# Ledger of designs, part 30: designed miniproteins, single chains, continued (2)

Each design is a single chain, and the fold is of that chain. pLDDT is the mean over its residues in the fold that is shown.

## One batch from the design tools (miniprotein)

Design m5021
Fold by ESMFold2-Fast:
Structure m5021 (fold): chain A 80 residues (1-80)
Amino acid sequence: AKAAAEAAREGALRGKDPGSAADAAGRGAEEGGGGPRTAQLAEGSAGVAGGMSKTSGSSIEEMREMAAKAAEKAAEGAGE
């Protein structure tokens, strides 16, 4: 659970845009042992948060942080 959440956060922080951040968050969650459902939740949450950040005119760094935070929380919740 914690390992999947941390890996999802690390993945999202490497994203160049909401889509790549979401993809990296999902892969991170799987590599951290979260399984397919945790990966899907991390990917979806990162994509939504990153997309909203981009739409509001946020910087790439702000987008990455919002995506990472959302991915971490989604993966942590799914680990229960």
Scores: mean pLDDT 78

Design m5022
Fold by ESMFold2-Fast:
Structure m5022 (fold): chain A 85 residues (1-85)
Amino acid sequence: MKIIVEIEFKDGKVETFEIEKDLPDALLPRLAAKLIAKLEGKDIVNLGEIKELSEDEFEFTVDGKKYLVKIEKEGDVVKITVKEL
């Protein structure tokens, strides 16, 4: 499947990643968290608990910063939108 991850930081910067990989739905929020950790130069991050807000919305913390994640799935395309709070 095609996974598009769009990360919007609090300063208005946007980073976009396109990944061709088949992942279970349960791992999609973790993928977003790992990409943020890599952007912050960290390979092992003590992720705060991933809080499920709805079926497709999650909140998590990376390096003390809170992020809102929204997952939209349309056929074989998954769009993950991440916003720094």
Scores: mean pLDDT 73

Design m5023
Fold by ESMFold2-Fast:
Structure m5023 (fold): chain A 64 residues (1-64)
Amino acid sequence: MHVLSVQELKDLALRTGRHLREQQGWSDEQVRAALQQFLDQMGPEMGLSPEQQEEILAEVMREL
């Protein structure tokens, strides 16, 4: 995909978080920090505000 939708970004973040938790044994704190860094890099490219990035992070962490 040349551009990610918000739903595709959430799905990618969920897969990444699940992989880190299930395969690598990372704590929720470590997973949150990694996903925050990921969203800080990808979010601006998608035109997401800091508030939208935090909302996506909160939803992803809630679904994990």
Scores: mean pLDDT 78

Design m5024
Fold by ESMFold2-Fast:
Structure m5024 (fold): chain A 65 residues (1-65)
Amino acid sequence: MSEETKEKAEKIVKKVVEELEKEGLKPTKEQIEQMLKAALTMLTAGVSEETVYKAVLALAKEQLA
């Protein structure tokens, strides 16, 4: 896992958390860690940052619903 991939995953997760907070949703530390793991896995598999953002956001909303 490269440091660049980790930084990209952290930026994506931060954007997802900010979007969730705008909707009044507060993800737990465990949920944030799960989102980070999912983002890292997808980025390492060569998925685009935009696609990873959409997928992680959808996953987070499903888990919080």
Scores: mean pLDDT 81

Design m5025
Fold by ESMFold2-Fast:
Order: sequence, then C-alpha cells, then structure tokens
Structure m5025 (fold): chain A 56 residues (1-56)
Amino acid sequence: STVDGIAEAIAGAIRSGQLANSDEEYARVERLLVNAGYSQDDAHAAVERARALVEA
C-alpha cells in the first residue's frame, strides 16, 4: 500500500542517518505528510509503521 511504501522510505532514511530516530522527528515527518496532501490517518499510520520497522 502507499502507507507501507512511505513507511519503508522513512525507515530507510532513519537507518541511513538522513532522519533522526526521535519522537520529534516522527512528529515532524507526520506534519510534512499531511502538508503534502496525505490524510492525518494515513500520515500517522505511515510514521507508526516506520517506527515499528526501525525497532524490528
């Protein structure tokens, strides 16, 4: 799904050091996704899925 693709991209960016692995960075990315036209629900789902991928 689009949410899974975004989550994988976010997780990859965190693993490469392009994004910080912090609650503040996840909140910032969620806001950026909403500003880019994603729904709040999809944006939230994508960042929570990315968090789970990073923690796995």
Scores: mean pLDDT 86

Design m5026
Fold by ESMFold2-Fast:
Structure m5026 (fold): chain A 97 residues (1-97)
Amino acid sequence: SAAKIDILDISSDNILGSPALRVKFKVSGAAGDYLIKVSAKDLDSGKSQSDSLNVAAGAIDSLDFSDIKPGRYLVKVSAIDKASGAKGASASAIFDY
């Protein structure tokens, strides 16, 4: 079965002196390793940042985006099964920074 993604929290803070956006999420599903892709799109400028990390099923993890300006962001988290390359479920949220 496809992995389920839950976005647990989105917060803004300063990381290393720069404004940053932290996305905290949980991966649920069949046992295995997933490539989690996280993106943040500034809805005013259309600019996007994205990054990825490897996460096992059942894990809670987070990803930080630096150099974030005040604005409205579409945050999306998606899972890819590393064994098959199959795309799992995705979750998205709007965040006002």
Scores: mean pLDDT 80

Design m5027
Fold by ESMFold2-Fast:
Structure m5027 (fold): chain A 92 residues (1-92)
Amino acid sequence: SRKEAAEEARERGRELMEETIKEGEKKGLSPDEVKKKLQERAQELINELRAKYDATTALLGGSAVGVEMHEQIKKYEEEVKKKKEEEEKKLK
């Protein structure tokens, strides 16, 4: 169903974006570079949905992926801020 396809797209998007954050941190990428990669990965998944599904299913799945991308970026920014505050505390 369209709802199941959208839920599967969101879950796949979440897993892919979490992996992208971990790979970026392991490679020592800047927060801006990691966020750019998250946006690129989300867009790739949206493009895949547009190629494989009807317009309505692709729109629903793409919307779900977009919401997940926004949530993952917010979570990542909060984690980066927390790490920066801990490092500043150690330098005092």
Scores: mean pLDDT 80

Design m5028
Fold by ESMFold2-Fast:
Structure m5028 (fold): chain A 86 residues (1-86)
Amino acid sequence: SARLEAVRALAEAILAELKPKAEEAKKLPPEEQRKKLVYMLGRALARLFRALGRDELAARALEAAESLDEEALLAVQREFEAEVEA
């Protein structure tokens, strides 16, 4: 389907964007690395969830990224994984 093709293309684009940023994050002090990764991953997940039509998960991922809340981001990830595995 066109939506699945678009989501796959977006996921590939996001991974390509994140790879060099993750490598740069390894050069940062541990706390700054954590903040950068939470921000990057939360923003990436929000984009992916919006493409999937999961607006509520997208909003929560974005809030977690902007607040640098790792626990909130992990909670969103776990909830999505549970839905996919069900």
Scores: mean pLDDT 81

Design m5029
Fold by ESMFold2-Fast:
Structure m5029 (fold): chain A 71 residues (1-71)
Amino acid sequence: MSKKVKEALKLLDTDGDGKISQGELSIFDLDGDGKLTEEEKEYLRKVLKSKGFNLSEEELEELVKKLEELL
């Protein structure tokens, strides 16, 4: 996993315990299918950019796969 993906995942971990809460994950899984839509991926990208994280398309896909594993 790239350094930027690790830092982005840490930013989404508001509890600071190395785990993303179920409530935080539910914000990204609006369809309830355990998979992020393109709209949810774009929302995630915008949130990360607002925090100074410029992820490549590959890094964003890697982050999304990690989030989907936690759903």
Scores: mean pLDDT 66

Design m5030
Fold by ESMFold2-Fast:
Structure m5030 (fold): chain A 110 residues (1-110)
Amino acid sequence: SEEEFKKGVMEMWDILQEGLGKMVEAINAGDLAKAKAVVEATLKRLEEKFKEMKEKFPEYSEKLDKMEEVFRETAARLLAIIDSETDPEKMLKKISEVVGEALQQLEDLM
């Protein structure tokens, strides 16, 4: 149902917010290995949720595929920033810009 689909989207949003918070905390603590692990674990949880959502709501599969692509590309960009930027303040600024772009792309798909 549409109501169950919306519930699934809210659950994906909760996974994303939890993951972003843990990533920022790890970066602020100087634990870049943990920050990368959080990004990878969050993407895996989201991919598992997308698989579940596509099986339950095949009518939304095209939209869900586009959303999943945005999350995969965003995760790759976040990992690249964490690997290449040595200044934590500049790292967080670049991450904020990438996340903002991703949120805009997701809004345009809704």
Scores: mean pLDDT 88

Design m5031
Fold by ESMFold2-Fast:
Structure m5031 (fold): chain A 60 residues (1-60)
Amino acid sequence: MYDKEEARELAEKAAASADGGVAAAGKMLLQSIDEGASEEEASKGAEDLERMAKERGVEL
């Protein structure tokens, strides 16, 4: 489980990814966190993002 800062760091790494799907997901998670998503929502988003990156062969 990620805290909000860890979720944000993962989202920033993902947003910089060369993979368009991972980059889009990272940007969406960053926006969600900036719009006041809870720590639980941010953690879930980070876990979903990490799983997506792993499935696509992207290292975060």
Scores: mean pLDDT 82

Design m5032
Fold by ESMFold2-Fast:
Structure m5032 (fold): chain A 110 residues (1-110)
Amino acid sequence: SLADQALALLDQAYASTDPAERVALLQQAKELLRQAVTDPEKLRIALESLDISIELASDPRVDESLVRTAIRITKEVVELALDPSASLLELEIQLGVLQLVYGVAQVVSR
C-alpha cells in the first residue's frame, strides 16, 4: 500500500547517513502520505511533522541525533495518522514533542 511505502521510506531516512538521500526519502514519503491519509486534520499534522524533519535534515548545522529523533517522532505521527482509531490529541501531542526538538535544534545549532 502507499501507507506501507511511506513508512518504509521513513525507516530508510532514519537509517541513512547521507543528508541528501535522507531529504529525498522524506520528500517522497510526504508525497505518498498526501494520497494515503484520508482524514484532512491527521494529514495536516503528518505533513507538518514531515516538514519539520525535512528542514532539520536539510541543515548541516543540526546534530545527527536531533535529526534522527525528529524522523523517529515523525514516523510515530505518521503511524497515528494512518490509524483510524487514533485521536487527534495523540497526533497533536507527538507534533508538540517534535516542535520542542525543532526548538532545541534552533538553539544548539544556530
Scores: mean pLDDT 89

Design m5033
Fold by ESMFold2-Fast:
Structure m5033 (fold): chain A 97 residues (1-97)
Amino acid sequence: SKVISEEEKEEIIKKTEEDTKALLELAREKGFPEEFLKELEEEFKEALEKLREAKTEAEVREVLARLLELAARLAERLGHVEEAAAFRAKLDALRAA
């Protein structure tokens, strides 16, 4: 698999951190249990750490697919069906690449 550039990886990490933070805040505002929020935050942190350790486009793609699946399921639980569909469309596009 093609090696990912440090610049491209840094941009992906920054955007992913912003997106996951926004989703976590939205879940908190909707009154999700604190235990659930802590578990979700830990899953996001583990995925971001794996993303930082990724060296190839395939490794980055695997981590992003995991995060998109988590984001889609969270959006579905929040009743944001359009956002959930957008995340699933991104996941399908990523898997097709």
Scores: mean pLDDT 77

Design m5034
Fold by ESMFold2-Fast:
Structure m5034 (fold): chain A 76 residues (1-76)
Amino acid sequence: MSRETAYWRGIVATAELVKNVGEEEAKRSMDAAVRQLAERDPEHAAAIRKGGEEALELLKDPEKYKKLVDESLAYL
């Protein structure tokens, strides 16, 4: 998987977690998953973390958040 694909997967995975379990639990779940992945693939883990953090930051701007998630889904 490319670093770019990992970044988009981080965005989409975070969005699905926010939808299903809410922002606070989504953040905890993503942190745990990224930490586990970093043991095997730190570059991939860093890209996923970057995508997830950007998605979480945009939750305060629904239109930009939706655009980011839709764009990420198109690239997967």
Scores: mean pLDDT 82

Design m5035
Fold by ESMFold2-Fast:
Structure m5035 (fold): chain A 85 residues (1-85)
Amino acid sequence: SREDRIVELTIDTLAQAMGISREEAIAFAKELARETDLEKALQKVAERLYGRKVEEFDELQQKALRATVETLKEVGRYLEEREAG
C-alpha cells in the first residue's frame, strides 16, 4: 500500500541517518512506540540522531524533535500492528 511505502522510506531514512541496518532502525522505531515517557523518548532520539541532550536544544529545535519522536512512534506502531495482523 501507499502507507507501507511511506513507512519503508521512513525506516530507510532513519537507518541512513543513524548509520545502522534497516532491521535495527525498525527495532528503534518499535522501541519508541512502546516508550510511554515522552521525556525519555525525546532523550533517546536527541542522543541517537544528534549526539546531544534535549536541554541543549532551543525552543524551535525542541518542537522539531517532538515532531520527529511522534512520527517515529507512529511508524513503530504501524509496523507492530502490521506484523500482528
Scores: mean pLDDT 82

Design m5036
Fold by ESMFold2-Fast:
Structure m5036 (fold): chain A 86 residues (1-86)
Amino acid sequence: MKGVKEAEEIGERASKRAYERASKVYSEKQAEATGDAALQLGRGVSPEEILSRLISDYGLSRDEAIKLYDLAVKVLNEVGLETKTL
């Protein structure tokens, strides 16, 4: 399908980087949640749905989910900027 593979590759790169960055300052569960958020955001899933999933699937508070989501957004933007030179 049109552009799906490129978006998925960006999402996978962002997911790995977000997990590695979060794992340095957060718990393993929170790092996994951050990676999942970056992957879903790269796939075009809505912010509201991502936040809801982080709360329900990882047992995070709303404040924790927002903090980890913000980190995922920053990482996805970094990966997207790097991809411009490829």
Scores: mean pLDDT 78

Design m5037
Fold by ESMFold2-Fast:
Structure m5037 (fold): chain A 92 residues (1-92)
Amino acid sequence: MFLFAPLLSDEELTLQLAAALGKILGVKSFSVEKLTDPFTGEEKYGVVGDNGVVFGFFETEEEAKEYAERLNELLKNVSEEALELVKSVLGL
């Protein structure tokens, strides 16, 4: 996706905020897990932090894998603005 500085797309802002929340929660990495809905038995792909928190659900493994890879890259370079926004929302 082509972005014009200084504005980020809503999707990329959401990813940055998710990565910032993960960092605040002590997540070191995101992985893709096959999750079964206990009520329907339907299998979906979840993007899960190493602390067990689910950050997204996807119908396909490829979409979940792409999302997890993007979150892992953002975890290394989380912006100070995203961290401050998440801390503000959490009352920290």
Scores: mean pLDDT 72

Design m5038
Fold by ESMFold2-Fast:
Structure m5038 (fold): chain A 68 residues (1-68)
Amino acid sequence: SLKELVDKAMEELDSLKDKIDPELYQRAKERLEKVKNNELSLGEQFLFALILKYGSVEEFIEYLKYQP
């Protein structure tokens, strides 16, 4: 389930690669890979699962854009 959400998000992110900032693209890709590999905290895993399931990749990117 989570793997399917991440794989779909990665595919959508790749389709947006030429339309978004390269640094933001790289950061989003790295974050999705960490979610897929269960390398984040339980709270972060849950948060990103919710964003990917009920939101969109664009909302995920926007969230990351304003995180320090």
Scores: mean pLDDT 79

Design m5039
Fold by ESMFold2-Fast:
Structure m5039 (fold): chain A 87 residues (1-87)
Amino acid sequence: SPAEEAPDEKIIETLIEEGLVLGIIKDPSNATIDELEEVLKKLRELLEERIAEAKARGETLPESGIEGAKLALEQAEKVLEKLRKES
């Protein structure tokens, strides 16, 4: 199902990989919750920028792709909130 939740571990691994690409995370074995939260914030900003740029160009983005990206970011936020509370 496109609404199926990824495991918490996989979500964290994905945020670490994205954080390395973005240069926010320098050491994946010692990634902090603060760094993961910054990665999530940056991914949200990039998604909103892509949506705005597409709209400005008159480009139609797939609604399923946008919705899927938003759901993935929401799942990641919940995982990070749980980690913050357990720390």
Scores: mean pLDDT 80

Design m5040
Fold by ESMFold2-Fast:
Structure m5040 (fold): chain A 95 residues (1-95)
Amino acid sequence: KSAELLERGAEAGEEGAKSGTEEKGYEGGKKAAELSREGAEVGEGKEGLWAGIGAGVAEIAYGSGKVSGDGTEGARNAAKAARKGAEAAREAAEE
C-alpha cells in the first residue's frame, strides 16, 4: 500500500540523517523521495493524492539538502515529509 512505501522511505531518510555523513544523508534523502513517489504512483484516489503531496515535499527537502550541502538535514526533512504523507494516506484509506 502507499503508506507502507512512504514509511520505508521515511526509514531510509532517518538512517541517512543518523549516519553523520553528508554522502549517506544524500543517499537517504534520495531514497525517501523515490520510495514516497512510488507510493504515490501505486496509490489510488485520495490515498495516492495525499501520498503524492508527501512525495512532493520529500523531493523538495532532498533537493534543498543537495543545494545547501546539508545532506543529513535534507534526509531528516525528507523522512519527516514521508512520515506525514504516510499518515495522511492511511487516514484517507480509513472510512
Scores: mean pLDDT 83

Design m5041
Fold by ESMFold2-Fast:
Parts: structure tokens; C-alpha cells; sequence
Structure m5041 (fold): chain A 78 residues (1-78)
């Protein structure tokens, strides 16, 4: 079920971006625009997860799965 995998991945990215935004918002050495960008990305992934759960779109699912894979690769490289 590619749709469920993509929706789960999008929700995970949403959660990570919201957590990052919360962390950065509490740090006075970080520009507030960076925290705002993370919050905005979290909102985008949350909306995308809902869209994938309600109306399966294979192209959107493939894009999200690709983004999740890239994000995990980036984490593994750091």
C-alpha cells in the first residue's frame, strides 16, 4: 500500500519539522525565520499526508517516498 507508506512518511516529516521548529524557536541564537520555515514545512507535509489518505495520487506518493528516502540518507550521512 504505497499510499499508506507515503502518508506515514509525510506525517513523520511533519512531526520532525514541528519538533525542529519548536526547538529553534526556543534558541535566541537562531534567526526566527528558520523556525518559521520548519513550521511551514511541517504544515505542508501534514496537508499532503491527509490528501494521500483521502485521495490516493501515485505521483504525489512517489514524490513523498523519494523525499523521505532522501531525508533518511541525509541523516545517515551526518
Amino acid sequence: DKGKEAAKGARELSEENRELSRRLAGDPTVDPSVAELAEREGERYEKLAKELEENFDEKKADEVISRVKRHKEMKAAS
Scores: mean pLDDT 77

Design m5042
Fold by ESMFold2-Fast:
Structure m5042 (fold): chain A 79 residues (1-79)
Amino acid sequence: MEKEVREILATIAERLGASKELIEEIKNSEVEEALQLLKEHLLKLEVEKRGLSEPELEALKKELAENEKIFLDRYNEAK
């Protein structure tokens, strides 16, 4: 499960233009911390690099929150 989540996060980060440094740091963090770090740092990078509009910013935040909740629900059910 951890590897699957890391790979999904890495894929999302790459598609959003994140650097290899961010991807590597995410892989070295705990899943919950990695998700928060990815969300905050990618959001900052996207705003700076691509100039996300307000609707795009809100959509991104919503999608990241949904993905985090889904993963945590699955993880808790598996325990």
Scores: mean pLDDT 68

Design m5043
Fold by ESMFold2-Fast:
Structure m5043 (fold): chain A 73 residues (1-73)
Amino acid sequence: MTPEEERRKLHVLAEAQRRLLELLRAQLSEENLPSAARLEAQIAAYYAEVGEPSAEERAEAEALVAETLAALA
């Protein structure tokens, strides 16, 4: 795997995590909301450093989230 491919995979993973956290927030107890907010802040800081994901990376992340949710249903 090239460093470019690794960077792309990290961008896709970070975007998938951001989307899953948005969905999970509706189901989280108040006790876990600070932990979710901390993870959201870490993802935002990562994107501030390396840049926001591309449209292609966002589409790949959306597909990954849909696959994950289908597997859990």
Scores: mean pLDDT 80

Design m5044
Fold by ESMFold2-Fast:
Structure m5044 (fold): chain A 58 residues (1-58)
Amino acid sequence: GAAAEAELLARIAQAKELAQQGASAEEIAKKTGLSLKTARRIKAQAAQDEDEAVRSVL
């Protein structure tokens, strides 16, 4: 339902913010309650976005 989806999206948003701050996948999982596998995917996605931005500027 919509409530469960909203809760998951909120956790993902928090995980992305932590990844942007340089938090480890383990810290992201610990703070958001997401699985380590999901936390690793979010961290990898954030790293890809940063690499793309740097290459666009340089």
Scores: mean pLDDT 73

Design m5045
Fold by ESMFold2-Fast:
Structure m5045 (fold): chain A 79 residues (1-79)
Amino acid sequence: MERAERLRRAGEAGDVSAVPELVKAFREGNEEERRAALEALVAMARQGSKEAVEALEELAKTLKDERGVEAAWRLLELL
């Protein structure tokens, strides 16, 4: 849980420098890390981070499994 908590905190802080780490965790992490990374990116996007929105769009476009569907669904919730 330590990495997942770190990812969640980055989202709460709106730390745009963490976006590449969040993207990597969503692509390659375990289930808890993927959930935390997605929630962090969504939180940053709600705060107005264009980098987080673009990251979610790229994840929805490039991932062809349930992860891509989840990212796309969360993007729709932001609209």
Scores: mean pLDDT 81

Design m5046
Fold by ESMFold2-Fast:
Structure m5046 (fold): chain A 73 residues (1-73)
Amino acid sequence: RLVLSPEEREQLIARLVGLLREAARHISPAELEALTREMIREVRAFAEREGAFTPEQVAALEAALRATAAAVS
């Protein structure tokens, strides 16, 4: 299917947020900011290439990643 189900979307968001939180324990704040920007860029590229996300799903994932980076940095 071209669009992720709500369950698949929540699982992916939880996985990416978990990875970012774990990375934050091992890298500097500057590296965490760079990693967050890279993850957002990759999510946008993946969404455009694969058609796997709606615009609102991409926005929700980007917001979750930015909020996580802000909370742990």
Scores: mean pLDDT 76

Design m5047
Fold by ESMFold2-Fast:
Structure m5047 (fold): chain A 92 residues (1-92)
Amino acid sequence: SEAEELVERGRELLLKNTREAYEEAARLARRAIELDPDNEEAWALLLAAQVLLGDEKLIEETERFVLERFPDPRKVAEIFELARKYILEARK
């Protein structure tokens, strides 16, 4: 799907380790969420990009949206764990 393609491009951008690439990854993640708001990988990508950018307010807002969108605590945990995986991949 278009959402899945956007997520894959965003993940590749995180590996560039530049502010501009992180900002572009966040934009692609937001577009993927608009197309498929239940896409766990898109929310994980958005969180990862925001953490790498160091934007505490946007991180808090996105965490709140995830908690509201996904009532299943297992899915929330999976999204946060996936975001952590993306962050660790970028910090190599």
Scores: mean pLDDT 89

Design m5048
Fold by ESMFold2-Fast:
Structure m5048 (fold): chain A 80 residues (1-80)
Amino acid sequence: SSEVKRKAEEILSQMRRVTRLREPNTYLVETEDGRRYLVTFNEDGTTTVVDLVTGERWVLDEETTKKLRERIEELLREQE
């Protein structure tokens, strides 16, 4: 949906810190505006995103998942 795409674009542009969590394929994403998201890469190629303040959930498609994965890996390298 257009709302899911907009949320993904917000996270991608505002992402400032990423932390690998103990759960497989799961990351804590912190954004410049102080929001915190739980991001899980699903086996079907989608991504589940949860706002840790509101509990709102979004499922991102495979195309958006690839962009999000690339940005997360980029930030993890920059944080080393």
Scores: mean pLDDT 85

Design m5049
Fold by ESMFold2-Fast:
Structure m5049 (fold): chain A 96 residues (1-96)
Amino acid sequence: GMAVAKVTVKIKNADEETASLAAQGAIDGARAAPGVRDVSVKVTLEGDEATIEVTVRADSLPAARRAAQAAMEGIIKGAKDAGGEVVETSLEVREL
């Protein structure tokens, strides 16, 4: 059955550029994965902390998990490239 994955990453020493590169990394990572139906990204910036929340809908549980892992890797790379520090990560996947 279809599945949904949620990824949350918190980044310190973040500014708008850090948040933008992290969000773009999430989108690029998730959309490159096969079986992805929809990708949604929410960015919250509070002081010097950014929270990137990604929701992925995919054709199957394994597809959702692969896309979520790719999104998380993209966020971490984008954040680090912009001088941000990743302090928390979470990933949850559920069959629909």
Scores: mean pLDDT 89

Design m5050
Fold by ESMFold2-Fast:
Structure m5050 (fold): chain A 73 residues (1-73)
Amino acid sequence: GAHWREIVDRIVAEARASLVGNSRDDALLELDIHRGLLLIMLGVANLTNDEGMREAAERGLEELDRLIAELEA
């Protein structure tokens, strides 16, 4: 069941990488795109009752929401 954590960790890592070398606005756009992907994943988890996928998506969303808040501050 660790596969969903690995997928989400990659999504978050890609989003975090966008903070380096990009403008603040471009970084925010990239974070928002990755956040949208995690929201789709959360929706699928809820429809399929996949707890591991839900937990992974929720953790990824919390991390991206924190990064977005830090950039908007």
Scores: mean pLDDT 84

Design m5051
Fold by ESMFold2-Fast:
Structure m5051 (fold): chain A 78 residues (1-78)
Amino acid sequence: MSSITVSRDANGLPQVSVTGDDLELVSSERTTDADGTTTYTFTFQNKKTGEKFTLTFTLDPDGRVLDFKGFNFTLPPS
C-alpha cells in the first residue's frame, strides 16, 4: 500500500511525500487567485497498474490550509 504524507515547508507551502515503490509524481500545478488564495494539484501514477490519483490543496495568502481533497489515497492518521 502507498501512503501520502502532507506537511508545510518553511514558507508555509504544502510538501508531499510518498511512501511506496510503485507510485510516482507525474504532474504538479499551482493556481493563485486575485484574493491570494493558492490551489495546488498533484497527480500521481501507479507504475504497475497505470492508475492515476489526484491530491488538491487550497491555501490562504498566509499558507494556511483552507481545504484538502484526495482521491484513492491512504493518508496518515490525523
Scores: mean pLDDT 66

Design m5052
Fold by ESMFold2-Fast:
Structure m5052 (fold): chain A 75 residues (1-75)
Amino acid sequence: TPIQEEIDRIIKEASEKIQELVEKGDLKGAYEVLEETLEKLSELVNKDPSMSPEEKELFNKELERLKEYFKKLAE
């Protein structure tokens, strides 16, 4: 779907930027890009009327898992 293509693009661009920042030792900048990306993805998914409530719930659970994962890495 068009939304899946946009999600994939956002993730790819964010991953490349985060990798650049990590390689430069800018962990704060990397985390900021991650937070902005997760916010954009959440907004995009929650605005899509074609996604079922179950699909939105699964996606939000995955975003929460990613937040917890990166939060632990920041410790």
Scores: mean pLDDT 75

Design m5053
Fold by ESMFold2-Fast:
Structure m5053 (fold): chain A 89 residues (1-89)
Amino acid sequence: DLEAAKEALRKMIEKSNLPEEVKKKLLEKIEEAKTLKDLKEISMIGQLLQLGVPLEEAEKLAKKYVEMNDEEQEKFIEKLAEEVREKLE
């Protein structure tokens, strides 16, 4: 259900530590989303922004991510998790 997915994403964005201006932009993108793929891309943008990736780069990476197959997406997430772990050590 697209509407249920939109609602879940809105709640995640509202609870994030992102700046208010960035939250507003992401919420606008959620309203414009037409497919679950669009929402997956917006979710990835939000996650990358929370990791400190600049907006332009986050948008490019998220677009590439949603074009990946399941195995490639899993490897992408694993690599991001490693980079976050390295920054905390």
Scores: mean pLDDT 79

Design m5054
Fold by ESMFold2-Fast:
Structure m5054 (fold): chain A 69 residues (1-69)
Amino acid sequence: GITRSFLLPKDKVDVDKLKKELEKNVPGLHGVSSTDQSDGTILVSVTSEVSGLSKVREIIEKRGGKPYL
């Protein structure tokens, strides 16, 4: 699988709801991890099949997430 990472504002995102939305809507989802950052953001890493990557980006960007390099 391919891993993509995103930063989201911690105070504006419900991580459990985000994980459920990803599990429901992303084909070939392998896993989701989240790590709190010291700056009040949360780093969310999503591993999926290549076919699922566009949906991962769509769901996370809709929630204010930005790609993390």
Scores: mean pLDDT 81

Design m5055
Fold by ESMFold2-Fast:
Structure m5055 (fold): chain A 62 residues (1-62)
Amino acid sequence: SSLLEEERRLRERLDELQARLDALVAKNPKPDDEVQALEAEILSLAVELTILRNELERLERE
């Protein structure tokens, strides 16, 4: 299923972005603008993943 491949790609991308965020937050001085931009990106992808998972659940109920 193409939707399962999309779900996998979004999960992998979120994991990569979270690792990058963890690395940026550990820096001194912390790059606040980069952290804020990356947090917004993570939130956007998390919303997209939630929508996709809801669609997958709908298809499984049919």
Scores: mean pLDDT 82

